# Designed miniproteins, single chains, continued (5): the designs that were tried, part 68

Each design is a single chain, and the fold is of that chain. pLDDT is the mean over its residues in the fold that is shown.

## One batch from the design tools (miniprotein)

Design m18505
Fold by ESMFold2-Fast:
Structure m18505 (fold): chain A 66 residues (1-66)
Amino acid sequence: GPSIEELIRGTKEAIENGLADVALKGIKELIRKGAPKEEVLELLDELKEKFPEYEEEVNKLREEVK
C-alpha cells in the first residue's frame, strides 16, 4: 500500500479536487497506520473547511486520533 507521505499527498489532492469520500477514506487509513497526530488533524480541518457537510464525520475521527 502507499506510504504515509504518499497517502497524505493523495488525501490533500483529493480535497483540492472535490473528492470528499476519497479524502475521508485517506484520513481513516492514515489514522489506522498511525500517522502523526498533527498531520491528521490538519487534514481533518481542511476536509471540514472544504466540505462542511462532513463536520460530524470529522468530529468523530478527531476522537480516534492519538
Scores: mean pLDDT 84

Design m18506
Fold by ESMFold2-Fast:
Structure m18506 (fold): chain A 87 residues (1-87)
Amino acid sequence: GVLEKLEEELKKLEEELKRLEENPSQEKLEEAKKKLEELKKLLEEAKKKVEEQNAHTETSELMIEFLERKVELYEKLVKTLEEKLKA
């Protein structure tokens, strides 16, 4: 489903961000920032789709909350990496 695809894409982003911590790159950081913004938009669209389809289960609610927390953590990590590269 849409939520499962978002989880997969966020896992890929996490791997890229981990690599950026070890080997900083301005170009790859800008790509990661763009990907994070795309995933944020997809998460909002997924939330609307779950509401529209009346697919509210405890599982979908927990999954959405989990994905929202991951996005917030990755936004903080991206900001930290950006500050380190600009210093």
Scores: mean pLDDT 79

Design m18507
Fold by ESMFold2-Fast:
Structure m18507 (fold): chain A 99 residues (1-99)
Amino acid sequence: GATSQEYQDYNDYVNQNQQQVRNRDVDVISDLSVQDVRVYNTGITSDSPDDDIRRHVFDTYLSGSGLVYVPGREGDFISDDQLDVMSRQFRQRLRQEGL
């Protein structure tokens, strides 16, 4: 998963540039499986704060996928809006699992 620094770098870039970039790989969003819900080792539940869920989604699904922010490759990152969509989908999956 992404480091604390990688997540901070992504947030800093979004905050500084306020850019919206279309997610180049829509299938990454549909690949949120129940088996990828690493709740027991992270303390993440459906009642967790939005920032905690966003970070977990970033760490789990975006790190290494080529859709995370990379300095000098602004066209190859996921937008803040898209991360919010994924985070809402993840929270819904947690609720379905009773977590």
Scores: mean pLDDT 59

Design m18508
Fold by ESMFold2-Fast:
Structure m18508 (fold): chain A 71 residues (1-71)
Amino acid sequence: SKREEANRQIVQAVNKGIDDVQAGKISIEEAKEKVEKEVTKILVDAGLADEKEAREIARRVADGMALSAKL
C-alpha cells in the first residue's frame, strides 16, 4: 500500500540521518533539515498529506531523529 511504502521510505530517511550524524558526516541541524525535506516529499508524493500537513509531520519526525542521534 502507499502508506506501507511511505513508512519504509521514512524509516530509511531517519536511519540514514542518524547514521550520518553518528559517523560525523553532517551536523544534527543539517540532518534535521534533510530529513524534514525528504519526509515532506514522501508524504506528499504518496498522497497521504498536503504540503502543510506533511511539513508539520516531517518536522516532528526530524525532531525524533535528532533525539535518537544524540543517544
Scores: mean pLDDT 87

Design m18509
Fold by ESMFold2-Fast:
Structure m18509 (fold): chain A 96 residues (1-96)
Amino acid sequence: SLERLREASDRLAKALDEAIKKMKPEDQFEGEVYAALALIASAIALRDAERGKLTPEQIDKVAETIEKAAELLEKNPTVESIKQATDLIVKAVNEA
């Protein structure tokens, strides 16, 4: 559902912000760059869903991927986890 995708996107934004705050100073800039890419991909998915360009199944699949990415970041707040989360989200959005 569109609401699920919005909730997943909000959770992702919070998880990214918290992960970056917990990073070593030398990793923060790289983390911020990848976080921006993840948030842009999430925003594109939301826009396309709101415009009726995604099926309910595609919306749920993207939301599930974002939820898994947020969970990864919540458990392991590292620059590598942000990169992995970003790759997962970008791939899911492009395949939608």
Scores: mean pLDDT 87

Design m18510
Fold by ESMFold2-Fast:
Structure m18510 (fold): chain A 71 residues (1-71)
Amino acid sequence: MEEDYELIRKVVEIRLKTNKSDEEIAKELGIPAEKIRDIRANVGGKYRELVERVAEELGLPLSDVVLALTS
């Protein structure tokens, strides 16, 4: 759970600064690309609470964080 929070935060930070693909981000973070795709598919479901917490930490609207994860 904490590992998923840290992962989502890092993915959002990379997406806000770069146009890297899910595969490039997964390689940079040393995780399977399937994990990035799982987050992307479930931002409104099982990862919703963690996505909201990332938005709060970064001082961004939830919509901007969701867009960063799903673009």
Scores: mean pLDDT 80

Design m18511
Fold by ESMFold2-Fast:
Structure m18511 (fold): chain A 110 residues (1-110)
Amino acid sequence: SAVEEARRARELAEKLGHPGVVAAADTMIGLAEDLTNPAAKAALQESARRAIELLEKGDPEGAMNALADGIGRAVREQARAEGMPKEQADALGKGTADGVRDYARALEAA
């Protein structure tokens, strides 16, 4: 499930000492509990699995970007499913991904 894969990503990121990746995974876990659309849930699950792969390869920045982009895609898919026009849903998804990425990078730099 999306929640299980995100929790695995969080645990690995915490063990490896990547607080920004932990924060992105925490955001994904919270979002996964609120999302109802199957495509949105699939986007979170796929991105969490990709983040785990990137962490195992020693790429925490790639893992953070994968989680942020997955969150943005999930928000876009959920917004589209709820009737939001494509341009607005795309903007919301991008803004959410950018916000998660900025927050995660700030935590990594601290």
Scores: mean pLDDT 89

Design m18512
Fold by ESMFold2-Fast:
Structure m18512 (fold): chain A 52 residues (1-52)
Amino acid sequence: SLEAEIARLQAEIDRLEAQLAAETDPRRQARLQVVIAVLKGEISFLERLLKE
């Protein structure tokens, strides 16, 4: 379901944010930030599909 998919994406974001906090390479930090932003956008889109 969409709710389960949103929960999985939120868990993935939490994992990536933890990785970003430990990352020292600025190029890898920038790439992680882009991926996190894309996933947050995906969650927002899916949440709108859930009657919002």
Scores: mean pLDDT 85

Design m18513
Fold by ESMFold2-Fast:
Parts: sequence; C-alpha cells; structure tokens
Structure m18513 (fold): chain A 85 residues (1-85)
Amino acid sequence: MKIEVDIDENHSILIELEGDNVLIQLVDKKTGEVTTISEIPVKDLDGAIESLEENKESVAEQLGISLEQVDKLIEGLKKIKKEAE
C-alpha cells in the first residue's frame, strides 16, 4: 500500500508499507530522487501517530510543509495501520 502527500510543486512524501515497517520517503519531483526520511515498525505506528499529532507545528517547520499537509501525513499513517491489521 502506498500513499502520496504533496508538499509543494517539487516535492512529495510517499508513505509505503514494506513488510512490518512503514517507510516515509521524500520524493524530489524534478530529479525523481527518493530519500527515506523515516522508518516506523507497524507495532510503533500508534505511538508515531500520537507523537505527530502532539508535535504538528514542529514537524511542519522541520519538513517545510503546512499543518494541513502534516494532517494528511497522519491520516495516511492511520490508513496504513488499518490495512496492516
């Protein structure tokens, strides 16, 4: 399962379920380069989602994205968790 969240015209975040791990990847739309920015074990998804919900503003500033895009990332992780269960 794959979920893509648009950051801007040049970047997106790809969320992918790979076995027992969720990969969060930054995609450069101009070069096609994909960089893994985080790997979360499925068993830790609840804690990761809670942490993102508590730290939305900090995450948005660190990634250079809007709070709405952080909400889309959280919803993407919740969908992957539901499919992994």
Scores: mean pLDDT 78

Design m18514
Fold by ESMFold2-Fast:
Structure m18514 (fold): chain A 58 residues (1-58)
Amino acid sequence: GSMDKQEAIERIKRGAEELVARGAISEEEAKRVIDLAEQGKLEEAQNLLVRLAALGGA
C-alpha cells in the first residue's frame, strides 16, 4: 500500500494515544479520531485531533 497514507494513519493514531496518555482527551475521543483515520477520512481525523489537542492543552 501507499506508505504516505499508512504513515498518516499511524501518526494520527499515535497522536491520539499520546493525548490519552497525557489525560488531555478521553479514550472515547481518541477512538473517534482513529475511526475516522481508518475510514480514510484523514482530513476529518487530523482536524479533530488538532482541535482536541488545542482544547486539552497538549
Scores: mean pLDDT 78

Design m18515
Fold by ESMFold2-Fast:
Structure m18515 (fold): chain A 95 residues (1-95)
Amino acid sequence: LSLVQQAEVLLSVALLQLAVLETIGEASELEREAARKLAEASTAAAAGDLEKAIEKVEEAIELLEKAIERGENVEAARRAKELAEEAKRLLEEAL
């Protein structure tokens, strides 16, 4: 898989972590906003706009850090953040 394709898979898994929280009614506002940013990042990556994809992933990571600091679904938020950070690394390497 290309670096971008690997990043897209990681973004999809991160989104799934947050989607589970939304489905069971447990997602915080920060987690819902982070999910929106990850979805925007995935769309940008698929379009070949790697700089925009990286920017959106960074925004999602910041929101997830705030959720973790506030004690909001810490385990799921931490997993989503780690996946997003790895996706960002792959996107930066692809630049």
Scores: mean pLDDT 89

Design m18516
Fold by ESMFold2-Fast:
Structure m18516 (fold): chain A 68 residues (1-68)
Amino acid sequence: MVTLTVTQEAESEEEAKRIEEAAKKAQAANPSVTVKVEVEGLKVTLTITGPSWEDVYAAWATILKELA
């Protein structure tokens, strides 16, 4: 099992919410992985855990696509 952790500072609470929604969509699209979102003010930490790097990066790519 492998884990990717990404921390981003959002410019607004609305941006933090968009990141959270993108993570939820990634979780739904990639059932083999677990996407955990932690929000502390404007600091958003995404933790993606899966059985392989391929699965984890697929989930991360989904998040990036939703935020594009």
Scores: mean pLDDT 82

Design m18517
Fold by ESMFold2-Fast:
Structure m18517 (fold): chain A 72 residues (1-72)
Amino acid sequence: MITTLSDGLLDYLTPEEIERLLSRYEKAYEQAKKEGDKEAVANALDNISRLYEKLGDEEKAQKYREEAEKLR
């Protein structure tokens, strides 16, 4: 099973804590997009995708992952 140590850390978070992190990364995404920082936008989308995956929202996780890849 291919995973990183940072991915494993998400297993210790409650759904409520994950939702809070989603809010923070969504704000980071909006800020990076406003500033035209392509790499920061992609990084925020990757983090949002992983958080949705942990919430069981595979459809949203995949959409954000694909959007991040298009920016690379």
Scores: mean pLDDT 74

Design m18518
Fold by ESMFold2-Fast:
Structure m18518 (fold): chain A 59 residues (1-59)
Amino acid sequence: SMSEEQRALEEAERRGLEAMTERQQEAIKKLEEALKNTTDPVLKENLEYSIKLLKKKIE
């Protein structure tokens, strides 16, 4: 029915937006894991900055 087609389109759009946000959240998690495993102060500062920028884009 037309109701089902409309629902499918809305679900697809929602899924697309959620998938984009989830991918960015996953990237942040990977950077946070790298930050926990690094002892280089310069690399640590760069990772913290990258995490901050990505979080700002999602929020």
Scores: mean pLDDT 76

Design m18519
Fold by ESMFold2-Fast:
Structure m18519 (fold): chain A 76 residues (1-76)
Amino acid sequence: MAEAWEFYGDFFESLGFYKQAGNAYLKAGRYYYEVEGDLDKAIESYRKAIEAFRKAGDTENAEEAEKLLQEVESKK
């Protein structure tokens, strides 16, 4: 569920595992958008994913998360 992925994201971030945190937030955002239809929570989760990937130095996944954020924002 989206809530569980967001919780794992927060957990990984607290451990300094920023890439794993980014991946968890990406999954949360995907579930909020595609399964729950909650655009606001999807946007929040994608923003957290972008920040986590940037902290990890993972430019490729940060850019993918930014693309997903723009897609969701275009639906508002």
Scores: mean pLDDT 83

Design m18520
Fold by ESMFold2-Fast:
Structure m18520 (fold): chain A 72 residues (1-72)
Amino acid sequence: KLEEAEELAKEAIELAKEAAELLKSEDLEDILRGIGLALRAIGLAWEAKLLFEEVGEKEKGEEYVRKVAEIL
């Protein structure tokens, strides 16, 4: 299940990066889209963290959550 956790974490990071770019926009539509992607990224990062904890990789899960927070 470690691979599944890593894939989920990578998806969270990519969504966070896209959200961060949209949130810097002056366009309300882009800002709203960015907010939606940011929330989704946070949810995926949290889910990945729980999966990493199940396989004994708690620190790795925490690192991915920190990365998402840093990007946003």
Scores: mean pLDDT 82

Design m18521
Fold by ESMFold2-Fast:
Structure m18521 (fold): chain A 57 residues (1-57)
Amino acid sequence: SSREKIRELVLEGAGLTVKFMHYYILYRLTGNPEYKKKMEELLKELEEIDKKVKALL
């Protein structure tokens, strides 16, 4: 069902958000551009999840 699919996408998005916060903290502490790159990749994945959730509403 759409509700079950939304729940799965929300849980996936929550996991990606935790990873984003982890790399954000590392980037703030180190200034290493590799962490910024990982954050940008995670933001792209989060945007795709948001798009999928909106399509199911």
Scores: mean pLDDT 88

Design m18522
Fold by ESMFold2-Fast:
Structure m18522 (fold): chain A 61 residues (1-61)
Amino acid sequence: SLVELAIELTTDRDLANDIVVVPRINGSPVTVELLQEIIDALEKKYGIEIRPPFGLITKDV
């Protein structure tokens, strides 16, 4: 799952700096739906709220 991989790639340091790491496969664009699922999963896992403005780092896998 891309959501599960995003959770593994996004470190505590990234979250402390308001950064979310999003995996990309074969240069596929990051959809709004995928980004929202990743944010929701990170918020649930860490008990935090992620609100704009935040940074995005894409990582090719």
Scores: mean pLDDT 80

Design m18523
Fold by ESMFold2-Fast:
Structure m18523 (fold): chain A 85 residues (1-85)
Amino acid sequence: HMSERLDAILAQERPAVRAAGDATIAELEKAKNKSKEEVITLSNRAGMIATVAAAAGDRETARRLLEQSVKASKEAGIEVPEPKL
């Protein structure tokens, strides 16, 4: 697993990752006005940010990104699995 130095770097970047995640969620919330290709691009971005957020210990941001990604994809008519606990 990550060294103490890597943990410190991730903690330092956590606010930027949270901000990027929140911005992506805001874009996904407006997905009904976007093309399917745009929603796919946003969903891929959300997945990448969610992975980094989870690695940085921000599991709530990761979960919100994945949930909004699925919701936006469904609203755009894209077939995706529903998030389950």
Scores: mean pLDDT 73

Design m18524
Fold by ESMFold2-Fast:
Structure m18524 (fold): chain A 70 residues (1-70)
Amino acid sequence: NKKEEAKKYNEEGIKLFHEGKVEEAKELFEKAIKLDPNYAEAYENLGLLYKLLGKDEEAEEYFKKAKEIE
């Protein structure tokens, strides 16, 4: 089930993000979005990650996508 797999990638991404493994967390959030393009939480998490990296324009795009899905 691709939706269940997407949730697992999102959960692991959140864990790695809290461990300071930002690049690895990013890859997992991107995998979650690939498996479930309607996964608003994964877009929100990727947006937050880009914001913390100082990439505000990319962050805003991901937050917008998350809001459009919800």
Scores: mean pLDDT 86

Design m18525
Fold by ESMFold2-Fast:
Structure m18525 (fold): chain A 61 residues (1-61)
Amino acid sequence: MKEREEAIEKIEKLEKKGLLPDKELKETLIKNLKNGKISVQTVNDYVEFVLKANEDEVGPD
């Protein structure tokens, strides 16, 4: 479905920006999404959370 592909693209964009803590997390999210263990909404919420956290601050001090 389109929503799944868009969610995967968002995860890949986070990796390219260096915003993912580990590459294993990327693979886990994609695998769980494809297997239906997590929803597209869960992935979208996570991506939005990471993007907002990094947009407002240049790192935790």
Scores: mean pLDDT 73

Design m18526
Fold by ESMFold2-Fast:
Structure m18526 (fold): chain A 87 residues (1-87)
Amino acid sequence: MVEELKKEAQELLGEALRTAEEAAAAKDPEERKRLLLEAARLARELAEKLRELAKATEDEEEAKHYEEQAERAEEAARGLEELAREL
């Protein structure tokens, strides 16, 4: 279970980063807005998986690290949502 959650988190991180990069490269404002919102959604899913990892691990240090990463992912999602709102 923990190993599967790690794989899911890593895949979500990769998808979020690729989608955000695509948003930055988008020339059409409507497409950019759509991609920013999709990247934000993926970042929120990542945060959820990271919190599940923090709860599932028996290592206090690992749990703290996952919780910190989850907070950063949520902050990134908010930033992406704000950028989409400006379009």
Scores: mean pLDDT 85

Design m18527
Fold by ESMFold2-Fast:
Structure m18527 (fold): chain A 81 residues (1-81)
Amino acid sequence: VSEEELDREVKEALALIYVVLARKSTDPQEAIRLIEKVVEIAKELDEEGRQTVIDGLRQVAETASPEVAEAARKAIEEIEK
């Protein structure tokens, strides 16, 4: 595994961790900040990584409070183009 491949895998894992943390967060402000970090990382991922992150964000949009759900939908739009 090359440094480039490792960096990509680490970024994918980190984005997914932030999605899980945003989903479990009881603080809307914290959840929104985590979603913003997910968007930043997702832009560096390949198509498959971005799809996985988008699926996670869709679950956040369905289950979170309205404020956090709206942030998740906006994040999906930004990642999808």
Scores: mean pLDDT 79

Design m18528
Fold by ESMFold2-Fast:
Structure m18528 (fold): chain A 78 residues (1-78)
Amino acid sequence: MEELRAALAEAAAAEGIADPEAAAERAVARVEEIGRLTGEPELVLEAALAILEAERAGDLARAEAIAEELRARVPAPA
């Protein structure tokens, strides 16, 4: 999670977000929640990092494909 937090804070700062650390913490908390819901926190973390890397590279199609695969693994709330 530290690697994701650092990468998210850097991305938020590059976008001009006033509090990049707070934004990164909220994003990390969401990734942790998704990991808890899927029961696969390591896979969710790797997917989140891959999405961020694809977005930074401008490959939005790849980012969306990874996000779609991740969404398919989240159980629908009853």
Scores: mean pLDDT 73

Design m18529
Fold by ESMFold2-Fast:
Structure m18529 (fold): chain A 60 residues (1-60)
Amino acid sequence: AAPAVPATPPGGYNRPKEDDTTPGEIGLVVRDVIAGKEIDWSKLSEEQRAAVETVRAALA
């Protein structure tokens, strides 16, 4: 039996939840891309990045 180490941080629970990203938020990012607005990719969620790439591919 391994001893408990409660002083060790969980690690995985420090990241923000992505389940809060709504279809409306994805739609706003897509609309900004269509309008020609500069998008900061480093601030986008994985879902938002996928949506932007899909729109970019469709326009190519």
Scores: mean pLDDT 65

Design m18530
Fold by ESMFold2-Fast:
Structure m18530 (fold): chain A 83 residues (1-83)
Amino acid sequence: SFLEKLLKELKEKFEKVKKEAKELAEKGKYEEAIALLEEEIKEYEEILEIGRHSLPPEVIEEIEKMIKELKELKKEIEEKKKK
């Protein structure tokens, strides 16, 4: 189905972005990691804004959880950059 395909693609991209951001941070490339996370957060927030009237509540909840995790990871990397 369309929704299963959408969630699968979003989840695969989400996991890839999290891994890449963590690897960049491990290399001390904090600014690149933060920029990557900011771009992905923006894309997911745009998907929610466009889809908020047409997406099922369970799909909205999953996307909101992904956004939250990306924001938490961004905050952790920003804190590491300060240290």
Scores: mean pLDDT 84

Design m18531
Fold by ESMFold2-Fast:
Structure m18531 (fold): chain A 62 residues (1-62)
Amino acid sequence: ELLKKALEAVKAGDTAAARRAIAEAVAAGLLTDEEAVAILELLNAGDLEGAAKYLEELIKKL
């Protein structure tokens, strides 16, 4: 749910919503600190495609 919400926000170009969803996913235990840092670094670099691909791979592991 939260990871899919983050992915949709990234696809929509809503980086603020994506960051919030990632923080919620970490708080819920769905995402490790390492995984969250990787996604946030991609978002900070403006690499929305990379962030989306990384989120898709994380969702596939569920």
Scores: mean pLDDT 81

Design m18532
Fold by ESMFold2-Fast:
Structure m18532 (fold): chain A 70 residues (1-70)
Amino acid sequence: SLNDQLSALGKALSAVIDEKGVITVDEAKEILAQTDVSEEVREAILAEVERKGSLTGDELNALLTRLALE
């Protein structure tokens, strides 16, 4: 399901944030290439990371919550 994909993706992205404090566009691209998520989810995450330059854990959690509600 979308929620299962978002949960798995969230864990992978959060692992980088736990180590480095933020996730960058290049790091997000690498993780998204390794995850089985829809193109819409991939594009939404990349657009948000690029818009902000990087994402914190709180910003990532807010984004994934918004995507799960659509």
Scores: mean pLDDT 80

Design m18533
Fold by ESMFold2-Fast:
Structure m18533 (fold): chain A 69 residues (1-69)
Amino acid sequence: MSAEEYYRKGVELLMQRRYEEAAEYFEKAIELDPNFIKAYDVLGLALHLAGREEEAREVGRRGRELFPN
């Protein structure tokens, strides 16, 4: 699967409220394309909704460091 395919599957899972599974797919998207800005945003959201708030903050920090505007 491509990074974009993992991202799309993650979004589908997020819409189904399967937050932990969505986070796993977004993590795989980032592993394949570390410059995939959108994947960092939705990974942070999925982690927050899954109750993994410290990891969500860390992902947000990482995204801001990699893409500072």
Scores: mean pLDDT 83

Design m18534
Fold by ESMFold2-Fast:
Structure m18534 (fold): chain A 62 residues (1-62)
Amino acid sequence: MKEELLKKFKELLEKKSPEVEKFFEELLENLPEEEVKEILDEVNSPYLSDLAVKELQEIVLG
């Protein structure tokens, strides 16, 4: 299941979809923080790194 979510996330990032932010929020809502971090690390994208800093600090870290 995690691999399927990772693939979906990569596809949204590749297409520069406006749905990427909503999908990321759904991941944070449904998955524990450690699994979200693993997904972010596996994607290994500069765009994702910037988004992760903003969203993880705001939503996960508080």
Scores: mean pLDDT 62

Design m18535
Fold by ESMFold2-Fast:
Structure m18535 (fold): chain A 70 residues (1-70)
Amino acid sequence: SDEALEAAIRPLAEAAEAALAAGDYDAALAHLEEMLRAAEANPAATPEHLEALRGNIEALRRAAAARAAA
Protein backbone atom coordinates (compact mmCIF):
# COMPACT_ATOMS: atom_id res chain seq x y z
CA SER A 1 0.00 0.00 0.00
CA ASP A 2 1.03 3.65 -0.35
CA GLU A 3 1.03 3.91 3.45
CA ALA A 4 3.42 0.94 3.77
CA LEU A 5 5.71 2.37 1.07
CA GLU A 6 5.68 5.78 2.77
CA ALA A 7 6.50 4.19 6.16
CA ALA A 8 9.39 2.25 4.57
CA ILE A 9 11.00 5.30 2.93
CA ARG A 10 10.26 7.93 5.62
CA PRO A 11 13.35 7.18 7.79
CA LEU A 12 15.54 7.23 4.65
CA ALA A 13 14.05 10.57 3.56
CA GLU A 14 14.62 12.00 7.06
CA ALA A 15 18.22 10.74 7.03
CA ALA A 16 18.78 12.32 3.59
CA GLU A 17 17.41 15.67 4.81
CA ALA A 18 19.62 15.53 7.93
CA ALA A 19 22.68 14.75 5.78
CA LEU A 20 21.91 17.69 3.46
CA ALA A 21 21.49 20.00 6.47
CA ALA A 22 24.92 18.84 7.70
CA GLY A 23 26.47 19.44 4.23
CA ASP A 24 27.12 15.70 3.74
CA TYR A 25 26.07 15.34 0.11
CA ASP A 26 27.60 11.85 -0.25
CA ALA A 27 25.51 10.54 2.68
CA ALA A 28 22.40 12.30 1.35
CA LEU A 29 22.89 10.73 -2.08
CA ALA A 30 23.40 7.26 -0.55
CA HIS A 31 20.14 7.60 1.43
CA LEU A 32 18.22 8.75 -1.67
CA GLU A 33 19.59 5.80 -3.68
CA GLU A 34 18.52 3.41 -0.89
CA MET A 35 15.08 5.03 -0.91
CA LEU A 36 14.87 4.48 -4.70
CA ARG A 37 15.78 0.78 -4.24
CA ALA A 38 13.05 0.39 -1.60
CA ALA A 39 10.50 2.16 -3.81
CA GLU A 40 11.43 0.08 -6.90
CA ALA A 41 10.89 -3.13 -4.86
CA ASN A 42 7.40 -1.97 -3.77
CA PRO A 43 4.49 -2.55 -6.20
CA ALA A 44 2.64 0.47 -4.70
CA ALA A 45 5.26 2.85 -6.17
CA THR A 46 3.96 4.73 -9.22
CA PRO A 47 6.15 5.42 -12.31
CA GLU A 48 5.71 9.15 -11.59
CA HIS A 49 7.06 8.80 -8.04
CA LEU A 50 10.04 6.74 -9.24
CA GLU A 51 10.82 9.26 -12.01
CA ALA A 52 10.65 12.17 -9.53
CA LEU A 53 13.02 10.37 -7.14
CA ARG A 54 15.46 9.53 -9.97
CA GLY A 55 15.32 13.19 -11.02
CA ASN A 56 16.14 14.34 -7.47
CA ILE A 57 19.10 11.94 -7.31
CA GLU A 58 20.42 13.19 -10.68
CA ALA A 59 19.97 16.84 -9.64
CA LEU A 60 21.91 16.21 -6.41
CA ARG A 61 24.69 14.42 -8.34
CA ARG A 62 24.99 17.42 -10.69
CA ALA A 63 24.97 19.90 -7.77
CA ALA A 64 27.68 17.94 -5.92
CA ALA A 65 29.83 17.69 -9.09
CA ALA A 66 29.43 21.41 -9.82
CA ARG A 67 30.51 22.33 -6.28
CA ALA A 68 33.52 19.99 -6.52
CA ALA A 69 34.52 21.56 -9.88
CA ALA A 70 34.06 25.18 -8.74
Scores: mean pLDDT 78

Design m18536
Fold by ESMFold2-Fast:
Structure m18536 (fold): chain A 55 residues (1-55)
Amino acid sequence: SPLEELRRRLAVLEEVIRGLREQIARETDPETVAQLRAMLERLEREREELRRQIS
């Protein structure tokens, strides 16, 4: 179903976000940290949009 597909995509996205947060915590290069944080913000917005579609 479309809702189950969205739930699967949300689960995958949450795992990616978790991994990205761990990578940011270990990264020492400020420019790389800034790029990773920008990516995290984009993924968090996508997560909220998926949550809205499920709700």
Scores: mean pLDDT 87

Design m18537
Fold by ESMFold2-Fast:
Structure m18537 (fold): chain A 58 residues (1-58)
Amino acid sequence: SEADELIREGGRAYRAGDYETAARLYREAASLLPPDSALSKIALAEADRMEALAQQQR
């Protein structure tokens, strides 16, 4: 699905150290999933983690 592809792209951005891009991609994936689904909650938690890592680089 498109959400699965966005999650994979987010993982690639994370491994490249591009935390701002990873956060955006995980949030986009979550927006395509049913609210309160397990995968949506995981994607949002990963986005929050990526945002925290991006702030530590500033």
Scores: mean pLDDT 85

Design m18538
Fold by ESMFold2-Fast:
Structure m18538 (fold): chain A 69 residues (1-69)
Amino acid sequence: MFLTPEEIKKLSEEALKYVEENKEDPAKSTGAILRIIGALIDAEFLGDEEAIKYAEEALERAMKIVKAA
C-alpha cells in the first residue's frame, strides 16, 4: 500500500497538474492536495529525502495556486 519513490514523484506531478486544471473547483483542488499530502506521508515513511522534497515542493505550489484562485 506504500508508494515507491518513483510513484510518489509521478503522483505529486499529476496531482499538481490536476490542481492547476481545477483551481476554481474547491472540492477537486482539495482532493488533489490531499493526494499530495498522502504521497508526502509515504515519502517520509520510506525516508527518501528526494521524494520528500519533491512532494513538499508540489504541495507548496498547489497551495499557492489555490490561494490565487
Scores: mean pLDDT 80

Design m18539
Fold by ESMFold2-Fast:
Structure m18539 (fold): chain A 97 residues (1-97)
Amino acid sequence: SMMDEEARKLFEKGKEYYKKGDYEKAIEYYEKALNLARDPRLAAEIAENLGEAYEKQGRYAEAAAYYDLASWLYRASGDEEAAAEARAKAEAAAAKA
């Protein structure tokens, strides 16, 4: 969809900021991307990257919440392996909160 195409562009912009260590801007772009994403697999990938960016900021409670969201969305997409990996990341982040 056009919304998923826009979400992908915002997601790529967020990844650029993440690579530069600008986690605040990465989060802003990832949140905008997640709001537009309609495809559950795309939404899962964005949510996982949000978890990683929050983790880099030491915001472990928010990281755990986004990893849990990613796990649920991966399951909705039929990707049980990715869902299990996201769940493990959520549990690890929650333990640091």
Scores: mean pLDDT 92

Design m18540
Fold by ESMFold2-Fast:
Structure m18540 (fold): chain A 79 residues (1-79)
Amino acid sequence: MLVDEAERLKEEAERLLEEARRLAGVDPERAIELALEAARKAEEAARLYREAGLTDEAERLLEEMERRAAEVVEAAARA
């Protein structure tokens, strides 16, 4: 179902962002690449949420992921 697929992609994006945060101080380039991959998966999940009629959940997901990705980029820039 669309919602189940969206939730799976959301979980994958969260795992990638968590890994990116761990790498930000050690391997900034890799951390940024993982954050970009997470953003792409979050965009796909948001698209599926919208197709399912869950527009508010799609917007909330993108807002959360943008905030978390920005944290990774800031940490990588300080490394």
Scores: mean pLDDT 84

Design m18541
Fold by ESMFold2-Fast:
Structure m18541 (fold): chain A 75 residues (1-75)
Amino acid sequence: EENKKILEKAADKVAEKYGASPEVRELLKQYVEAVSKGDYEKARELLREIAKRLGITESQLAVDLLNEKKKIEKE
């Protein structure tokens, strides 16, 4: 629902910020689906893979996603 759409938009903004490849953008879409379904084990594995491919930590990626989500909630 609304939360999924906000997370999708946040993921797209994070992808643009880091100049993410189409492969990484696809992983971000899978991450949003996993979170939306409550599959936190799969979401965590996807987050790790995305962070590794972007050359950042899992914690940094989580913070970036949260910050972009908060910006979207204000718009």
Scores: mean pLDDT 82

Design m18542
Fold by ESMFold2-Fast:
Structure m18542 (fold): chain A 59 residues (1-59)
Amino acid sequence: MSREEIRRIVREAVEEAKKLVEEGKLTEEQARSYALARAYLLSGASLEEVEELLREVLE
């Protein structure tokens, strides 16, 4: 899987987490952990790479 595909998965996970916060299902703190876990499971990339891309997407 390319870095661009992983970044797309991270963005999708972040948007899903934001939606869950808006629905009252997650806190903002839980949303970050949810996005990280979801992106890690869906991408199959290393946790370190997913964390780096999550930081980039949130900036």
Scores: mean pLDDT 81

